# Ledger of designs, part 43: designed miniproteins, single chains, continued (2)

Each design is a single chain, and the fold is of that chain. pLDDT is the mean over its residues in the fold that is shown.

## One batch from the design tools (miniprotein)

Design m5466
Fold by ESMFold2-Fast:
Structure m5466 (fold): chain A 106 residues (1-106)
Amino acid sequence: VEEALKYIEKASQALNEADEALKRGNFDEAIKALETAKDYVKKAIEVLKKQSGPNIEKARKHLEKALDSIDKAIEAVKAGNTEEARKYLSEAAKHLREAIGYLLKA
């Protein structure tokens, strides 16, 4: 659990970096930060595959939803849709918080 929480923390930091880059109009930096967040979420999921339990499974499902939101945010940035990108970034951050909540109950 603790290793997965560290990866989720790093993913959250990367999402914050992406939001700040979007606010500055630096789309290349935003994409790089989103890809970094995606990599950390994937690492958290990989660590949790070695564990079982209802709270672990709920956390994994929220991390999978965070990945989907990050992919949609990257596509929105590539399309120049800053408002849509920030919406998906916010959804990804919400799913990371939900995953943390379940892991703390595990």
Scores: mean pLDDT 87

Design m5467
Fold by ESMFold2-Fast:
Structure m5467 (fold): chain A 85 residues (1-85)
Amino acid sequence: SEMDALRAEVLALTGRMQELLKPVVETILNNPELLERLERLDARVVAAGERLQAATSAAELAAVVAEMRAVLAEVEELVAEAEKV
């Protein structure tokens, strides 16, 4: 179903974020500016997860997917910054 596909996309986006962060997590934890950015992104992921649990329509799930895509883009920027050291 459309709703199942959207839920699967949120899970895939979450897994992609975890894999991107894995090699740079120690660098981020040791850099106060990068850590603050990660903490703000984590808060958005938590809020998106709550919306995912409450979602009862494809439109609500699509909004969660859109937010998770935006968070992933910012995670990619954070990872690129962390890789520069």
Scores: mean pLDDT 89

Design m5468
Fold by ESMFold2-Fast:
Structure m5468 (fold): chain A 87 residues (1-87)
Amino acid sequence: DALILETLARAARQFAADPSLSPELRAFFREVAEIAERARSVAELRRGVTALARRWKAEHPELAATVDGALALFDALADSLLAHQRA
């Protein structure tokens, strides 16, 4: 879990610092990184990011498809990383 959380937090921090992304996407990924840095498990991270995505879609409905796409990619990456861990 710790390596998965570190990997996801690092990816989110890289997106938050990427000048090619919109300021809104950078702000979203900054909050994702903060959740990942505080999370104690991938399940806690998933719950936190899902709640964040719901809040962001309420505040920025124009970003709903982008947020859903980002969430799906994070879920797929987390599932792939967990498949290499012993359950």
Scores: mean pLDDT 77

Design m5469
Fold by ESMFold2-Fast:
Parts: sequence; C-alpha cells; structure tokens
Structure m5469 (fold): chain A 60 residues (1-60)
Amino acid sequence: RPLEEIYARLKEILENDPNPVHRALAAVELGKLGEVGREALERALSDPSPLVRRAAEAAL
C-alpha cells in the first residue's frame, strides 16, 4: 500500500478511534514511519488514555 494511505489511516485511528488499544497500536505503527508520524505522535502525548500516551512516548 502507498505510504501516504498507511499514514492517513493510522492518523485517523490515533485521533478518532474510541478504543484506546487501537489508538496505542496506531501510535506504535506511526513510530515506524519516522518523521512523517512525529507530529501525530506528539499530539498523542496529550491523549486521555495512559496506554496511548506511553505508546506515543516509546515511538518518539
């Protein structure tokens, strides 16, 4: 799949999925994309779920 499509889908999950487990997994995958995922991961540091915040910290 194109990198742009993967990024867009992961960002959508990270920002909009009601399940914090799905958002945490999206943060891990965004970390593998390097700089492209960085801005979304920095916003995820403010997520209400500690699971998502820890995943974003580990991915940065």
Scores: mean pLDDT 80

Design m5470
Fold by ESMFold2-Fast:
Structure m5470 (fold): chain A 88 residues (1-88)
Amino acid sequence: AEQFEKEVNAYLEQRRAELEQQAAQAAATQSPAVAEQVRAQAQEIVDFLDILRYSSDLPEELTTDPEKRKIGEEEVAYVKKLADELGL
């Protein structure tokens, strides 16, 4: 359970860092291709969290714990907000 939670958090942190870098590049270059890629990655994170919520193969503590789900939802909201702030 602890190791899987750590892997999920590492994945979300890596995705946030990657999106932050790509979003900064999109702002600097105003490239539609980079903007579209950032949006696609934001959606991928949302889809990943939906899998975590509904997968019967995952520990109940990670799928039904409201605090852990809330943290994941806040990470997704942050990613979406970052994309929106750049007009993506």
Scores: mean pLDDT 59

Design m5471
Fold by ESMFold2-Fast:
Structure m5471 (fold): chain A 90 residues (1-90)
Amino acid sequence: SEAEKKILEAEIMEGITLIVLGVLKASGIKLTPEQQKQFEEEMKKGDEYLEKAKEYLKQGNEEEAVKYAEKAIEAFEKARDILLEAMRKA
């Protein structure tokens, strides 16, 4: 289903973001306190939206599952972009 595909896309984006975080930490690159706060806020939003998407899918609510999966993707992409900007400026 579209919802299953979007949930998978969100899980892949979370995974990519965590890989980027691992590379950043291994490289000794430090986030500013504000970047760290924004990163943590976006990751938390992504996780909360992803859990809602999975719950709606279990309920058979495909429309809401897609909506929350897309919100999760957006949050994880914002988290990734914070890390990529930190790496670019290092």
Scores: mean pLDDT 90

Design m5472
Fold by ESMFold2-Fast:
Structure m5472 (fold): chain A 102 residues (1-102)
Amino acid sequence: VTLKQEPKEVTVKEGGTVTLTFHVVNEGDKKVYVHLLKAKEGEDPKNAELIDSKVVEPGENTVEFTLENLKVEDTGVYYGAASLDGKNIVVWGEGTLLTVVE
């Protein structure tokens, strides 16, 4: 499984909306679970807070997470992580630096 996430960085005003897009290369016939996690800049992604999770069915190759009504405290690094069982992460995305400004 390969996981690519976009965008790499984004700045939005408070109350705005951001869509994070994840491209999944799944060579198997199993479901892939994509988890969205939030970390502070410079924090180890393994210590990140779980925000949401979605399932990518066999034959699907894209999943999106939309973050709405953003606040300044939503600023951070958002990582995608993929698992085949919903628990054990097999691949991490490179991260998205989200900056929310007043």
Scores: mean pLDDT 82

Design m5473
Fold by ESMFold2-Fast:
Structure m5473 (fold): chain A 82 residues (1-82)
Amino acid sequence: MDDEKLKKLANSLDESYVSEDGLSGVKLLQKLLGLEVNGEFDDAFYEAVKKLQKELGLEDDGSATAENLLAIKKKLEELVKS
């Protein structure tokens, strides 16, 4: 995963989390991961989220729950600061 994409993900997740429900965050993640932007929890989205979680050192369960999105956001923010 590119560092530039990770920084963009951190900013997008922050915006989505404060302004809209998790559906907006799902669409932003799909766009940043290069997936079809349909707002659905497809197998492709599941695998891409799982891969991102693994790269960030998180539990790679692939789910886009509020807890997992927050964990991803925090890890991306740490990478932006480093």
Scores: mean pLDDT 65

Design m5474
Fold by ESMFold2-Fast:
Structure m5474 (fold): chain A 106 residues (1-106)
Amino acid sequence: MKREEIIEHLKKAIELSKDNPKAVEYAKLALEMLENGEDPERVAALFIAAAKISLDNGNYEAAKHFVEAARLALELAREKGVPRTPRMDALEKQIEELEKKIEELK
C-alpha cells in the first residue's frame, strides 16, 4: 500500500536527518497528518519542504526519501479520487525539479 511505503520512506528520512531538527519537524508533522487521513496535498508540501532543507544541508539521501514520500502522497491522493488541482500540478512540478536536482548532484 502506498500509505505504508510513504511511512517507511519518512522513517528512513527522519533517521538520516537527526542533525536537521527543522526537516525532522516537518516530516513528523506530515507523518501525523498522513496517519490521521488528512489532506495528502498538504502532506506532500511538507515533504517537499523537508527535502529542500535536506538538499540545502547536503543530505542528498534524506532528500531522496522525502521526495519519494511526496510523490507517493500525491499518487495516494489520485487513488482516493481527489480532483486534479492547480496546487497538485504545482507540487508535482516541484517534485520533478527536486528529483532532477538530486540526480545532477549525484
Scores: mean pLDDT 79

Design m5475
Fold by ESMFold2-Fast:
Structure m5475 (fold): chain A 105 residues (1-105)
Amino acid sequence: SMEEKKKKAIEEMRKLVEESLRKLQTAIDNGDKEKAIEILKETSEKLVKIAREVGWDYLAEQLEKYGKEAIERLEKAKTPEEMRKVVEDYFFKVFQLLQLMELDV
């Protein structure tokens, strides 16, 4: 059913977020800004795809917007602290969207 697909999508998104947060923390700690941008781009693309596959088109648009803003901010970040703040702000917004998605199942 669509409800079961939505529940699985939320679980997949949560796992992706947890994995991506760990990878981003490692990249930032290593000073690898290019790797951090790569991980954020891949994570954003995958989250958008999962949301669209279950009909959360509006939420997918918000994820795309937040991802684009976060990537632009990462590209301009000059310190690891600034990079961590960008990542924290991005995933805070993603978690808020996940809570809205959970209300739709």
Scores: mean pLDDT 88

Design m5476
Fold by ESMFold2-Fast:
Structure m5476 (fold): chain A 63 residues (1-63)
Amino acid sequence: SLQDLQQEYQKELDKLVELSHEVRKLQADPSTSQDDIDKAMEKQNKASQKVLEKSKQIRRLLE
């Protein structure tokens, strides 16, 4: 249902926010390797894509 999709969207958005905070923490730590930062950014990008996909599903359901 629309409500279920909206709840899934919020969960994916919350995960994206947490991953964004993690990337910032890693970038602020001079002992963190670039590889670790890149891996965290890849996870953030995948979460961003899931948010976009859920947003598109909600939009299509409202059309």
Scores: mean pLDDT 85

Design m5477
Fold by ESMFold2-Fast:
Structure m5477 (fold): chain A 110 residues (1-110)
Amino acid sequence: MKKKYSVEVVASEIETPKGTAFKVEVYADGKLVYERTYYLGDPELESMLKVPSEKASTSDIAAAVLNDEKVLKEIAKKLGLEGKKLKITAVSPPIETPTSSIVRAVIVAE
């Protein structure tokens, strides 16, 4: 039987003394499994986006995070699923707030 997780991605735009940044949090069945803050021009953020980080919305970032192999490997590690392939399914439309976007999905471990 394939194991399934209900996943929520929260991408928030935050202001820091060094300028605008994006805080990303991923929850699997209510447990925090990934957290990182990306500054504009961060090479890791630029590599997962198809657009310059200065032009990215919070919903673009939330969607890109779930498609990034490095992020999925970290999530697998936190869930005790190292070496398993994670599939992202049932991706919701983004829920927009003034400073954040929430994307819900299902992760299936194979």
Scores: mean pLDDT 79

Design m5478
Fold by ESMFold2-Fast:
Structure m5478 (fold): chain A 92 residues (1-92)
Amino acid sequence: MEAEKFDTSGKSNEEIAEEIEERALEVIEKAAEKYNWSQEHLEEAKAIVREEVETLKREKASRETLELAADYVLKAEAFINGNEVVLEPVEG
């Protein structure tokens, strides 16, 4: 009954950001397969994910910000996998 979370034990903020990127890219690929996205749409979505993670690394985002990003990625993965998860509204 616990929400799944990234294991941050013994990891640097940079390692956590890299793990978020890897997991987010996997989620995007699963979404593309499930919803039959075009290759162009998939590439644009992956570019957005990579740019966001690069920004988090460059700006040295706090642990709390990284953990929030990780939580969103896990919720998106659960939703795509068919689990009953309500995604929060996307705010830019």
Scores: mean pLDDT 73

Design m5479
Fold by ESMFold2-Fast:
Structure m5479 (fold): chain A 87 residues (1-87)
Amino acid sequence: MTPLEELDEFIKAAKNKDLDAMLEHTRRLIEALEKTTDPEEIKEVRKKFAEFLASDEGKEALRYIMEHSPELQEELRRLVDALLEKL
């Protein structure tokens, strides 16, 4: 799947509070970002991810992750680092 498709699946999992699916798609998104050479797709992923985190649904998802999954919290830090490196 493309980085954008993996991000869409992460957002769907986050809205459903599915920690296992969020973890799987976060890891796949990181792998897809490491392999992609399309700067426009990287920009779109970064924008969409930032927009989601700024939303009420995204803020609730982050609180849920912080309360229930230290493993997913660490993978999200890796995702943020990967996105910042592509700036």
Scores: mean pLDDT 83

Design m5480
Fold by ESMFold2-Fast:
Structure m5480 (fold): chain A 116 residues (1-116)
Amino acid sequence: SLEEKIKELLKKIENKDVLDIQDEIMAFIFNLLTEMNDEEFEELVKLLGLTEEEAEAMRKIREGIRPDEITEIKVFIKFLEYLKKIAEEIGAKENVIKAIELLLKSLKEELEKLKK
């Protein structure tokens, strides 16, 4: 399941520094989007509460096509918020939580710049 894959990621990165954790999380998201099957994709859409436009952006990423930048960032923010929720529920180390929060801050700041 997606939750099991996230828990495996969180265990893998728990002893890394904050910057390495950020890189591992972004690599995980990209690889998951490109490698997941249709059943896993439908699970992700439901778990993240994606709109039709956001789900279409993910379909494009899975096909190697760059979606609209604003929509891509919105999907990544929802993914990171879900990842943070799971990390907090399992009692992940502070370095993991901090790395997720820094990624969220960076993406939210970028989203605000693109909306102007």
Scores: mean pLDDT 84

Design m5481
Fold by ESMFold2-Fast:
Structure m5481 (fold): chain A 120 residues (1-120)
Amino acid sequence: SLPKMNLEAGEKIVESLEKVFDEMDRRSKAEYYYTLGVYYYAKGDYEKALEYLEKALELLKDLPEDDLEVARTYFALGEVYEKLGDKEKAIEYYEKAKAAYEAQGLPTDGLDAKIAKLKA
């Protein structure tokens, strides 16, 4: 699952990143949008979470699919689509995250369980 975010802490992180956004490189801008996506997910605003995670992914599109920033963004998109009731999209993004984690030699047991549950 996405890391548990304290809303007050998340709000302070977003405010701090916003002040330097224009001076960020592409990866840092992607991290800012990822953080906004996780923040809105924690608030239960799944449509806003989706918007910002898609913006993060667009900034990362030229990176290898096995990059860990790409992988975490796929995982987050899977969790958002699961909350929105889009089972097919949730499975798609979880499988993309799984492929990236496997390519990096990282365990996928949690992703395997999520995918199996959605396919049941």
Scores: mean pLDDT 84

Design m5482
Fold by ESMFold2-Fast:
Structure m5482 (fold): chain A 80 residues (1-80)
Amino acid sequence: SAEEAARGMVEYAEALGGTATAEVDGETATVTVTAATLEQAEAILYAAKLAGENLKEVLDGKGTGTATLDGTTVTATFKV
């Protein structure tokens, strides 16, 4: 689910020493992560994109995941 994808991303970001907030509204979950370094932000971005691809696969292409990086801030949106 979108909520499970968001939870995994929050846990991964916090494990890397970042700060993360997650907001769930129905079938849409948005996670915003602020990383301490650009390298950590890029790792989090990669994990977010992978989570989005996994969501698409589990939902036979009906789920979507998007992620963007601005400085050291990663924003990921998961939709079922």
Scores: mean pLDDT 77

Design m5483
Fold by ESMFold2-Fast:
Structure m5483 (fold): chain A 72 residues (1-72)
Amino acid sequence: EATRLKAGQILRDLSIELTKLVENKASASELQAVADKAKAELKAIVSDPEELAKLIAQIDELLKYVLEELEK
């Protein structure tokens, strides 16, 4: 339960940070670094490999969407 709440907070913080970076015309490498940090934080708290893989996939999809927006 505590892990679920913390994982949700990590994803919200990532979404906010990616939005700010895109608005400030940050580089693709900066977006990747922030996503990698969020993945590392999730790996530290999520012990279920299936749930971790699902959360990582959500981060990868969000990063892909944001990178496509940056290319416009």
Scores: mean pLDDT 81

Design m5484
Fold by ESMFold2-Fast:
Structure m5484 (fold): chain A 64 residues (1-64)
Amino acid sequence: EEAARLARAVGAVAADLTPEQYRAAMEALRALKEGRLSVAEALDAILAALTPEQRARLLAALAA
């Protein structure tokens, strides 16, 4: 459920991401699916690639 929520939140903000940010987010989600990252580690990796404004949007999408 948490992994699915993170994937949906990334999808909700995907249009606001650069190709590089989107690739980083997709790689983090793939690593999560493969068991290489925890949900918290995947979220941290995605947030590290984003601007503060984009981070706020992603966190709002996760809370919905």
Scores: mean pLDDT 83

Design m5485
Fold by ESMFold2-Fast:
Structure m5485 (fold): chain A 75 residues (1-75)
Amino acid sequence: MTATDVAASLARRAAGEAPGPPLQALLDRLRAEGFSEAQARSAITAAVGELAREGRLAETSLDELLARARAIGRE
């Protein structure tokens, strides 16, 4: 399970489909750390976009994606 799985979950949500477990797990983790749902969603979306621009989605674990989202959300 990688950042690519989360990107696919975000795309499904945008299309009106049910998102997969990867997105919900990251949202729950960030919310447990004090982020609002809107902040968590924004941070995850930004982190996925950054990794996609770097061409690193397939190489990035969920833990690495979470770390990037956490750093972005603090700004």
Scores: mean pLDDT 75

Design m5486
Fold by ESMFold2-Fast:
Structure m5486 (fold): chain A 100 residues (1-100)
Amino acid sequence: SNDNISQQIQSVYDQSNAAVSNISAGTMSADQAIAQAQQIVSQLNTIADQFNSQGRTRLAAIISNYTNRISDAIANNDITGLYNLFVQLSTFYSRVGNAI
């Protein structure tokens, strides 16, 4: 249901905000940032699959774009890129969570 998806989106939002805060505070190592990013990718893939199953292919495509960019940053150990992507996810889900 959309309510269940909204809860999953809220979880990604909360995790992304926590990652931004912890990286900014110097309390998250590079390895921890990568591990958090891997968890977020897994959750985003689940959300994208649910949107596809509902015929919401545009929203699924937007989420898949984020998973691809995060996966690329993980593969390159690009912590600055991960930080910027977490900021973008926090901003995106703040807007989308209120619209769903």
Scores: mean pLDDT 83

Design m5487
Fold by ESMFold2-Fast:
Structure m5487 (fold): chain A 81 residues (1-81)
Amino acid sequence: MVIKKGNITVETDLSEEVGKAIADFAARHGKRIFGSSLQAQLYLLTGVVPKVTVDAKNSTITIETPLGKAVVKAEGKEVLP
């Protein structure tokens, strides 16, 4: 599925609740997104420890879990400072 919130787009095969939580987190934090913080939030929501990979050059974050994955993209803003 694809979830949009502000300038953030999340492409995911995870549940709608998890996808919306990722989009909300990304939209709120924008440039403050970093792997550990996002990983902790997702662990609290899903009960599994996700692998989070940050690509600052392309303003993307990839989240991988045994249940599926999500790719977060930012349009017109940096995801990291």
Scores: mean pLDDT 66

Design m5488
Fold by ESMFold2-Fast:
Structure m5488 (fold): chain A 94 residues (1-94)
Amino acid sequence: GIEEFLRRMRERVLEMVEEATKLKDPEEARFELEVAEALWMMGLSIARLMGMPEETLRRAIEELGDYLEELAKKSKNEEIKKALLEMAERLRAL
């Protein structure tokens, strides 16, 4: 169902984010994080259009935001930390 779709989209976004944090070039990392964000926003929009409850969507957004913040704490690259925190802030503002 739509829950399975959003779960798989989340798994792909998390994989992309983790791969981005391993990049040595902060500009490449930022671009890959922007692609991951775009994919997640598309997934949320599809789930919403297909009738997923707003509360379920809100929890999915908050869970990803929490993950991004924890990943930022583990990053040694200040530009990547900033990009992760900015992404989390944008998601929480939805």
Scores: mean pLDDT 86

Design m5489
Fold by ESMFold2-Fast:
Structure m5489 (fold): chain A 86 residues (1-86)
Amino acid sequence: VEEAAERLRELADRIREAARTLSPEELAAVVAEAAEAAREPERVLLEAIAAGASPEVIELAREALEYLRRAAAFAGERLAAAGYLD
């Protein structure tokens, strides 16, 4: 769970850096790659929540998932502003 949480934070940081430094076209590619890479870590964290892991583990999982969600939302806003999304 800790490894999966760290992986999502790494992916979120990559998305945030890409959103600040890259063109919309390059950002779209980074977001797509990060979404694919996030599938397994997200599944691990969601399974831990569903299985009733300890409160500390559930909080760690929720924080990592929210951190990734916020990074994706920030990138999505930038892509929408550039005409890539509705």
Scores: mean pLDDT 78

Design m5490
Fold by ESMFold2-Fast:
Structure m5490 (fold): chain A 99 residues (1-99)
Amino acid sequence: MKVEVTVVSGSEEAALAAVNEIVREALKKGAIVGGEIIKRLSKRTGKEVEVYLLEIVHEEEGDRYVVAASFEGADSARELARELAEEHPSATLHEVRLD
């Protein structure tokens, strides 16, 4: 199965709405969803930022990681997504920026 890693960045409200929608659609398709909030220090701002990590496991569609953050946390989310993609040789990395 292919592994997909998707970075989602936007306003805090848009990023949270996207996470909730992704979880809802994944559960509707019968996927197993694990999620956590990871606190990371932003190398850009020096502030602690929250990054939302979703692991989505589906027997037919394959495994997907979603890493979502506000614009302030976007660099931290990209770093985590790159680390995840490097752990999976077949991984594809995508980025979505919300308004």
Scores: mean pLDDT 80

Design m5491
Fold by ESMFold2-Fast:
Structure m5491 (fold): chain A 92 residues (1-92)
Amino acid sequence: MTPQELAEELEAALPELRAKGYPPVVIEMYERLAKLLKEGKLTMEQVEEIIREAVAAVAPLAEARRDDPDPQAAARELMEETARIVLEMLEK
């Protein structure tokens, strides 16, 4: 997958994510990643590293929620926190 292909995939997902009521921070993450990929300011390796670090940072929260009776709500909250961390890393 190329940076441009990933950017196009992220942009194509935006209307559905908005229609399904995904948190605004998740929408912002998709828009910011797509923009930086299109502008040639991010490589695929950099995207992979940012996502890896964000996932590692939310791992304690994921562990705390592993026995949650509503796994869909837990997953949504984890996505929101992951998106927040990704956006913070991109603001450098």
Scores: mean pLDDT 79

Design m5492
Fold by ESMFold2-Fast:
Structure m5492 (fold): chain A 96 residues (1-96)
Amino acid sequence: GLTPVTTTATSSLPATAADACGVVVAAGGGGAAGATVPIGSSKTLTVTSTAGETATVTVTASLEDGKCVATVTGTASSEEAEPRIVGVLPVPGEEA
C-alpha cells in the first residue's frame, strides 16, 4: 500500500534567502535522486529503488536559523521504497 512520508534535514553550512538547497533523497534498497530547490520553493522528485519501486515526493526548501532546511513529503509505492534525506547543502544563488 501507499506509505505517507515526511522527513526534514538541515544543512551544516550557512545559507541566505538568495540560495537554493541541494538535496539528495534516497529510497529503500539504495536508489537516490537529487534536486536543487530554490529557498522558498518546492520541486517534485521521483526516487527509484534498485528493485525498481518508486516513491514520488515533494521537496520544499526553506531558510531556518540561517541554514537550508529541506522538507520531503509524499507517498511511497511500498514500505521498502520509503524515501529519506541523505544530504542538504546550500547552493549559491545567481546574485547571492
Scores: mean pLDDT 75

Design m5493
Fold by ESMFold2-Fast:
Structure m5493 (fold): chain A 73 residues (1-73)
Amino acid sequence: MVKVGDPVLVRYTDADGNERTVMGQVVEVIDDKTVKVLYADKERDGRLVLALSRIVGYEGNVPVVEVLSVEPA
């Protein structure tokens, strides 16, 4: 079970079409498969972005999430 404050591995596709994985943090749990996460986005000059994400698996005890959408600024 994920909770607010937990570390996550955030998977997203960059502007070049490459899959990237970065460390992020859970900021909101919507349901058992959907969370909002904060991570540093290289395409946004390393600024923290808030993203709606789906839990797709676990690396040990660390959830792996796939970005569904980035929250508007």
Scores: mean pLDDT 76

Design m5494
Fold by ESMFold2-Fast:
Structure m5494 (fold): chain A 93 residues (1-93)
Amino acid sequence: SKVLEIEITASMAMIALAVARRELEPVDPEAAARVDAELRRVAEAAEAVRRDPSKAGELVEALRRAAEVLRELGLEEEARVVERQAELVEEIL
């Protein structure tokens, strides 16, 4: 199922964002808050896709934005994980 594949890719991105947020929280609370905001946007976009698969483009946009925020914060490995999930969602479409 395309919806199941999209849910798996979104979940992997959300795990990477949650890990980044937890690691930043004790050392850079402002950066952690930025990552948390992107995590919430990705979660909302993933829920929108669950209700309406035609909204998968919104999830791709949310994932690309989250990857850019992680890259700005110097979290290059986490950014690559999230960016790869965006590419996978585009391939499923």
Scores: mean pLDDT 87

Design m5495
Fold by ESMFold2-Fast:
Formats: structure tokens, sequence, C-alpha cells
Structure m5495 (fold): chain A 83 residues (1-83)
């Protein structure tokens, strides 16, 4: 169950990132949208509110790390969707 929720959360985050980038949003706005999409997907997959919030934070931190490593938002979104 948790592994499936993580996959769904990452895919939701990647979709939200793509939409945010296409809409011309800032990196910070895209990270926030991705985290919220991940939290919602995790909740829909059966995680508790607390577990879904924690997973959303972990995904936001992972995106920030990838962006700091020199990946573009589009590349990060593609990686999340491929997971």
Amino acid sequence: MRDEAIVKARRAAGEAMREGVAAGKSDEEVIELAGEAARKAARDAGLSEEEAEELGEQIRDGIRTALRAGLSPEQVADGLLAS
C-alpha cells in the first residue's frame, strides 16, 4: 500500500509540475503545487492525513534538491512521471 501511494504521489507531483511550468509559474510555486498534488494523491491512495503531509514534504524536498543539482523543472517532472 505505501509503495503504491508513493508512486501515485510522485506521478501527481510530476503532472502538477508540468502544468505549473506550462502556466509560467515560478519554481517555488511549482514546488508548492507538486507537494499539494502529492499529498492529495497519497490521501486518495489510503494514507492518513499525517502520512500524506509527510510524503508531500519529502517530495517537495526531493524536487528542491534536484533543482539545486542543476535539473530543469521539466526534467524533474519527467523523472517523477517515469517513476
Scores: mean pLDDT 83

Design m5496
Fold by ESMFold2-Fast:
Structure m5496 (fold): chain A 62 residues (1-62)
Amino acid sequence: ASDEEIKELIYEVDKELLREAVLNGKVFSKEDFIKRLRERIKEKFGIELSDEEIEKYIQKFR
């Protein structure tokens, strides 16, 4: 996966969680973001990343 594709996926996950927060009056957690991003990376690219690797991407691109 390219850096640009990962950035786009981070943006998509942010939109999903923001929508859920608005609709349900919930605060999204860092753990929720990591879990959702991991699932989306697996679905889109077929790769499994550890929570630590996901967090590195979040820190770098978010």
Scores: mean pLDDT 77

Design m5497
Fold by ESMFold2-Fast:
Structure m5497 (fold): chain A 81 residues (1-81)
Amino acid sequence: VEELKEEIEKRLEEELKKILSKIKDPLVATRVRNIAKAYLKELKELAETVSREEALKALDDVIKVLRDTAEWLIERAKKRA
């Protein structure tokens, strides 16, 4: 379980780093980081109760949501610049 939690954290942090590299607005970057932290906590809890396959699938879904959310926040920031 601990190895799975470490894998989830490492993969999420790596994807988050890629997402954050595309964000120029520090408020958008902070919001995306906070959302990622909340999801990481939930994914670590999930890893204690589900199979490795299910936990990794949930991680992939979270990464997709983070990318979509970051794009949406960037677009909204552009409209108010």
Scores: mean pLDDT 80

Design m5498
Fold by ESMFold2-Fast:
Structure m5498 (fold): chain A 81 residues (1-81)
Amino acid sequence: SVDLQALKEIEILKDENADEKTIQNAASALIQLAYSGQLSEDTLQLAIKELKAISQDENLPETKRVAAEKALTALLILQEK
């Protein structure tokens, strides 16, 4: 399921043990899954909410916040179409 894959990518973004490359790959994969048009509306809304929380969390490394912000921006643009 594309939704299950998106949920796994969100879990990777929230994983404190994930390295920078793993976080960047998860963010990119989430954008690709969203732009495939196969995500349910509920999963897309959940992804947007989680990415917004990560991008605004000042306690997280900048690399995680930047990756989340890039994915958030892409998903919000998709939602406005």
Scores: mean pLDDT 82

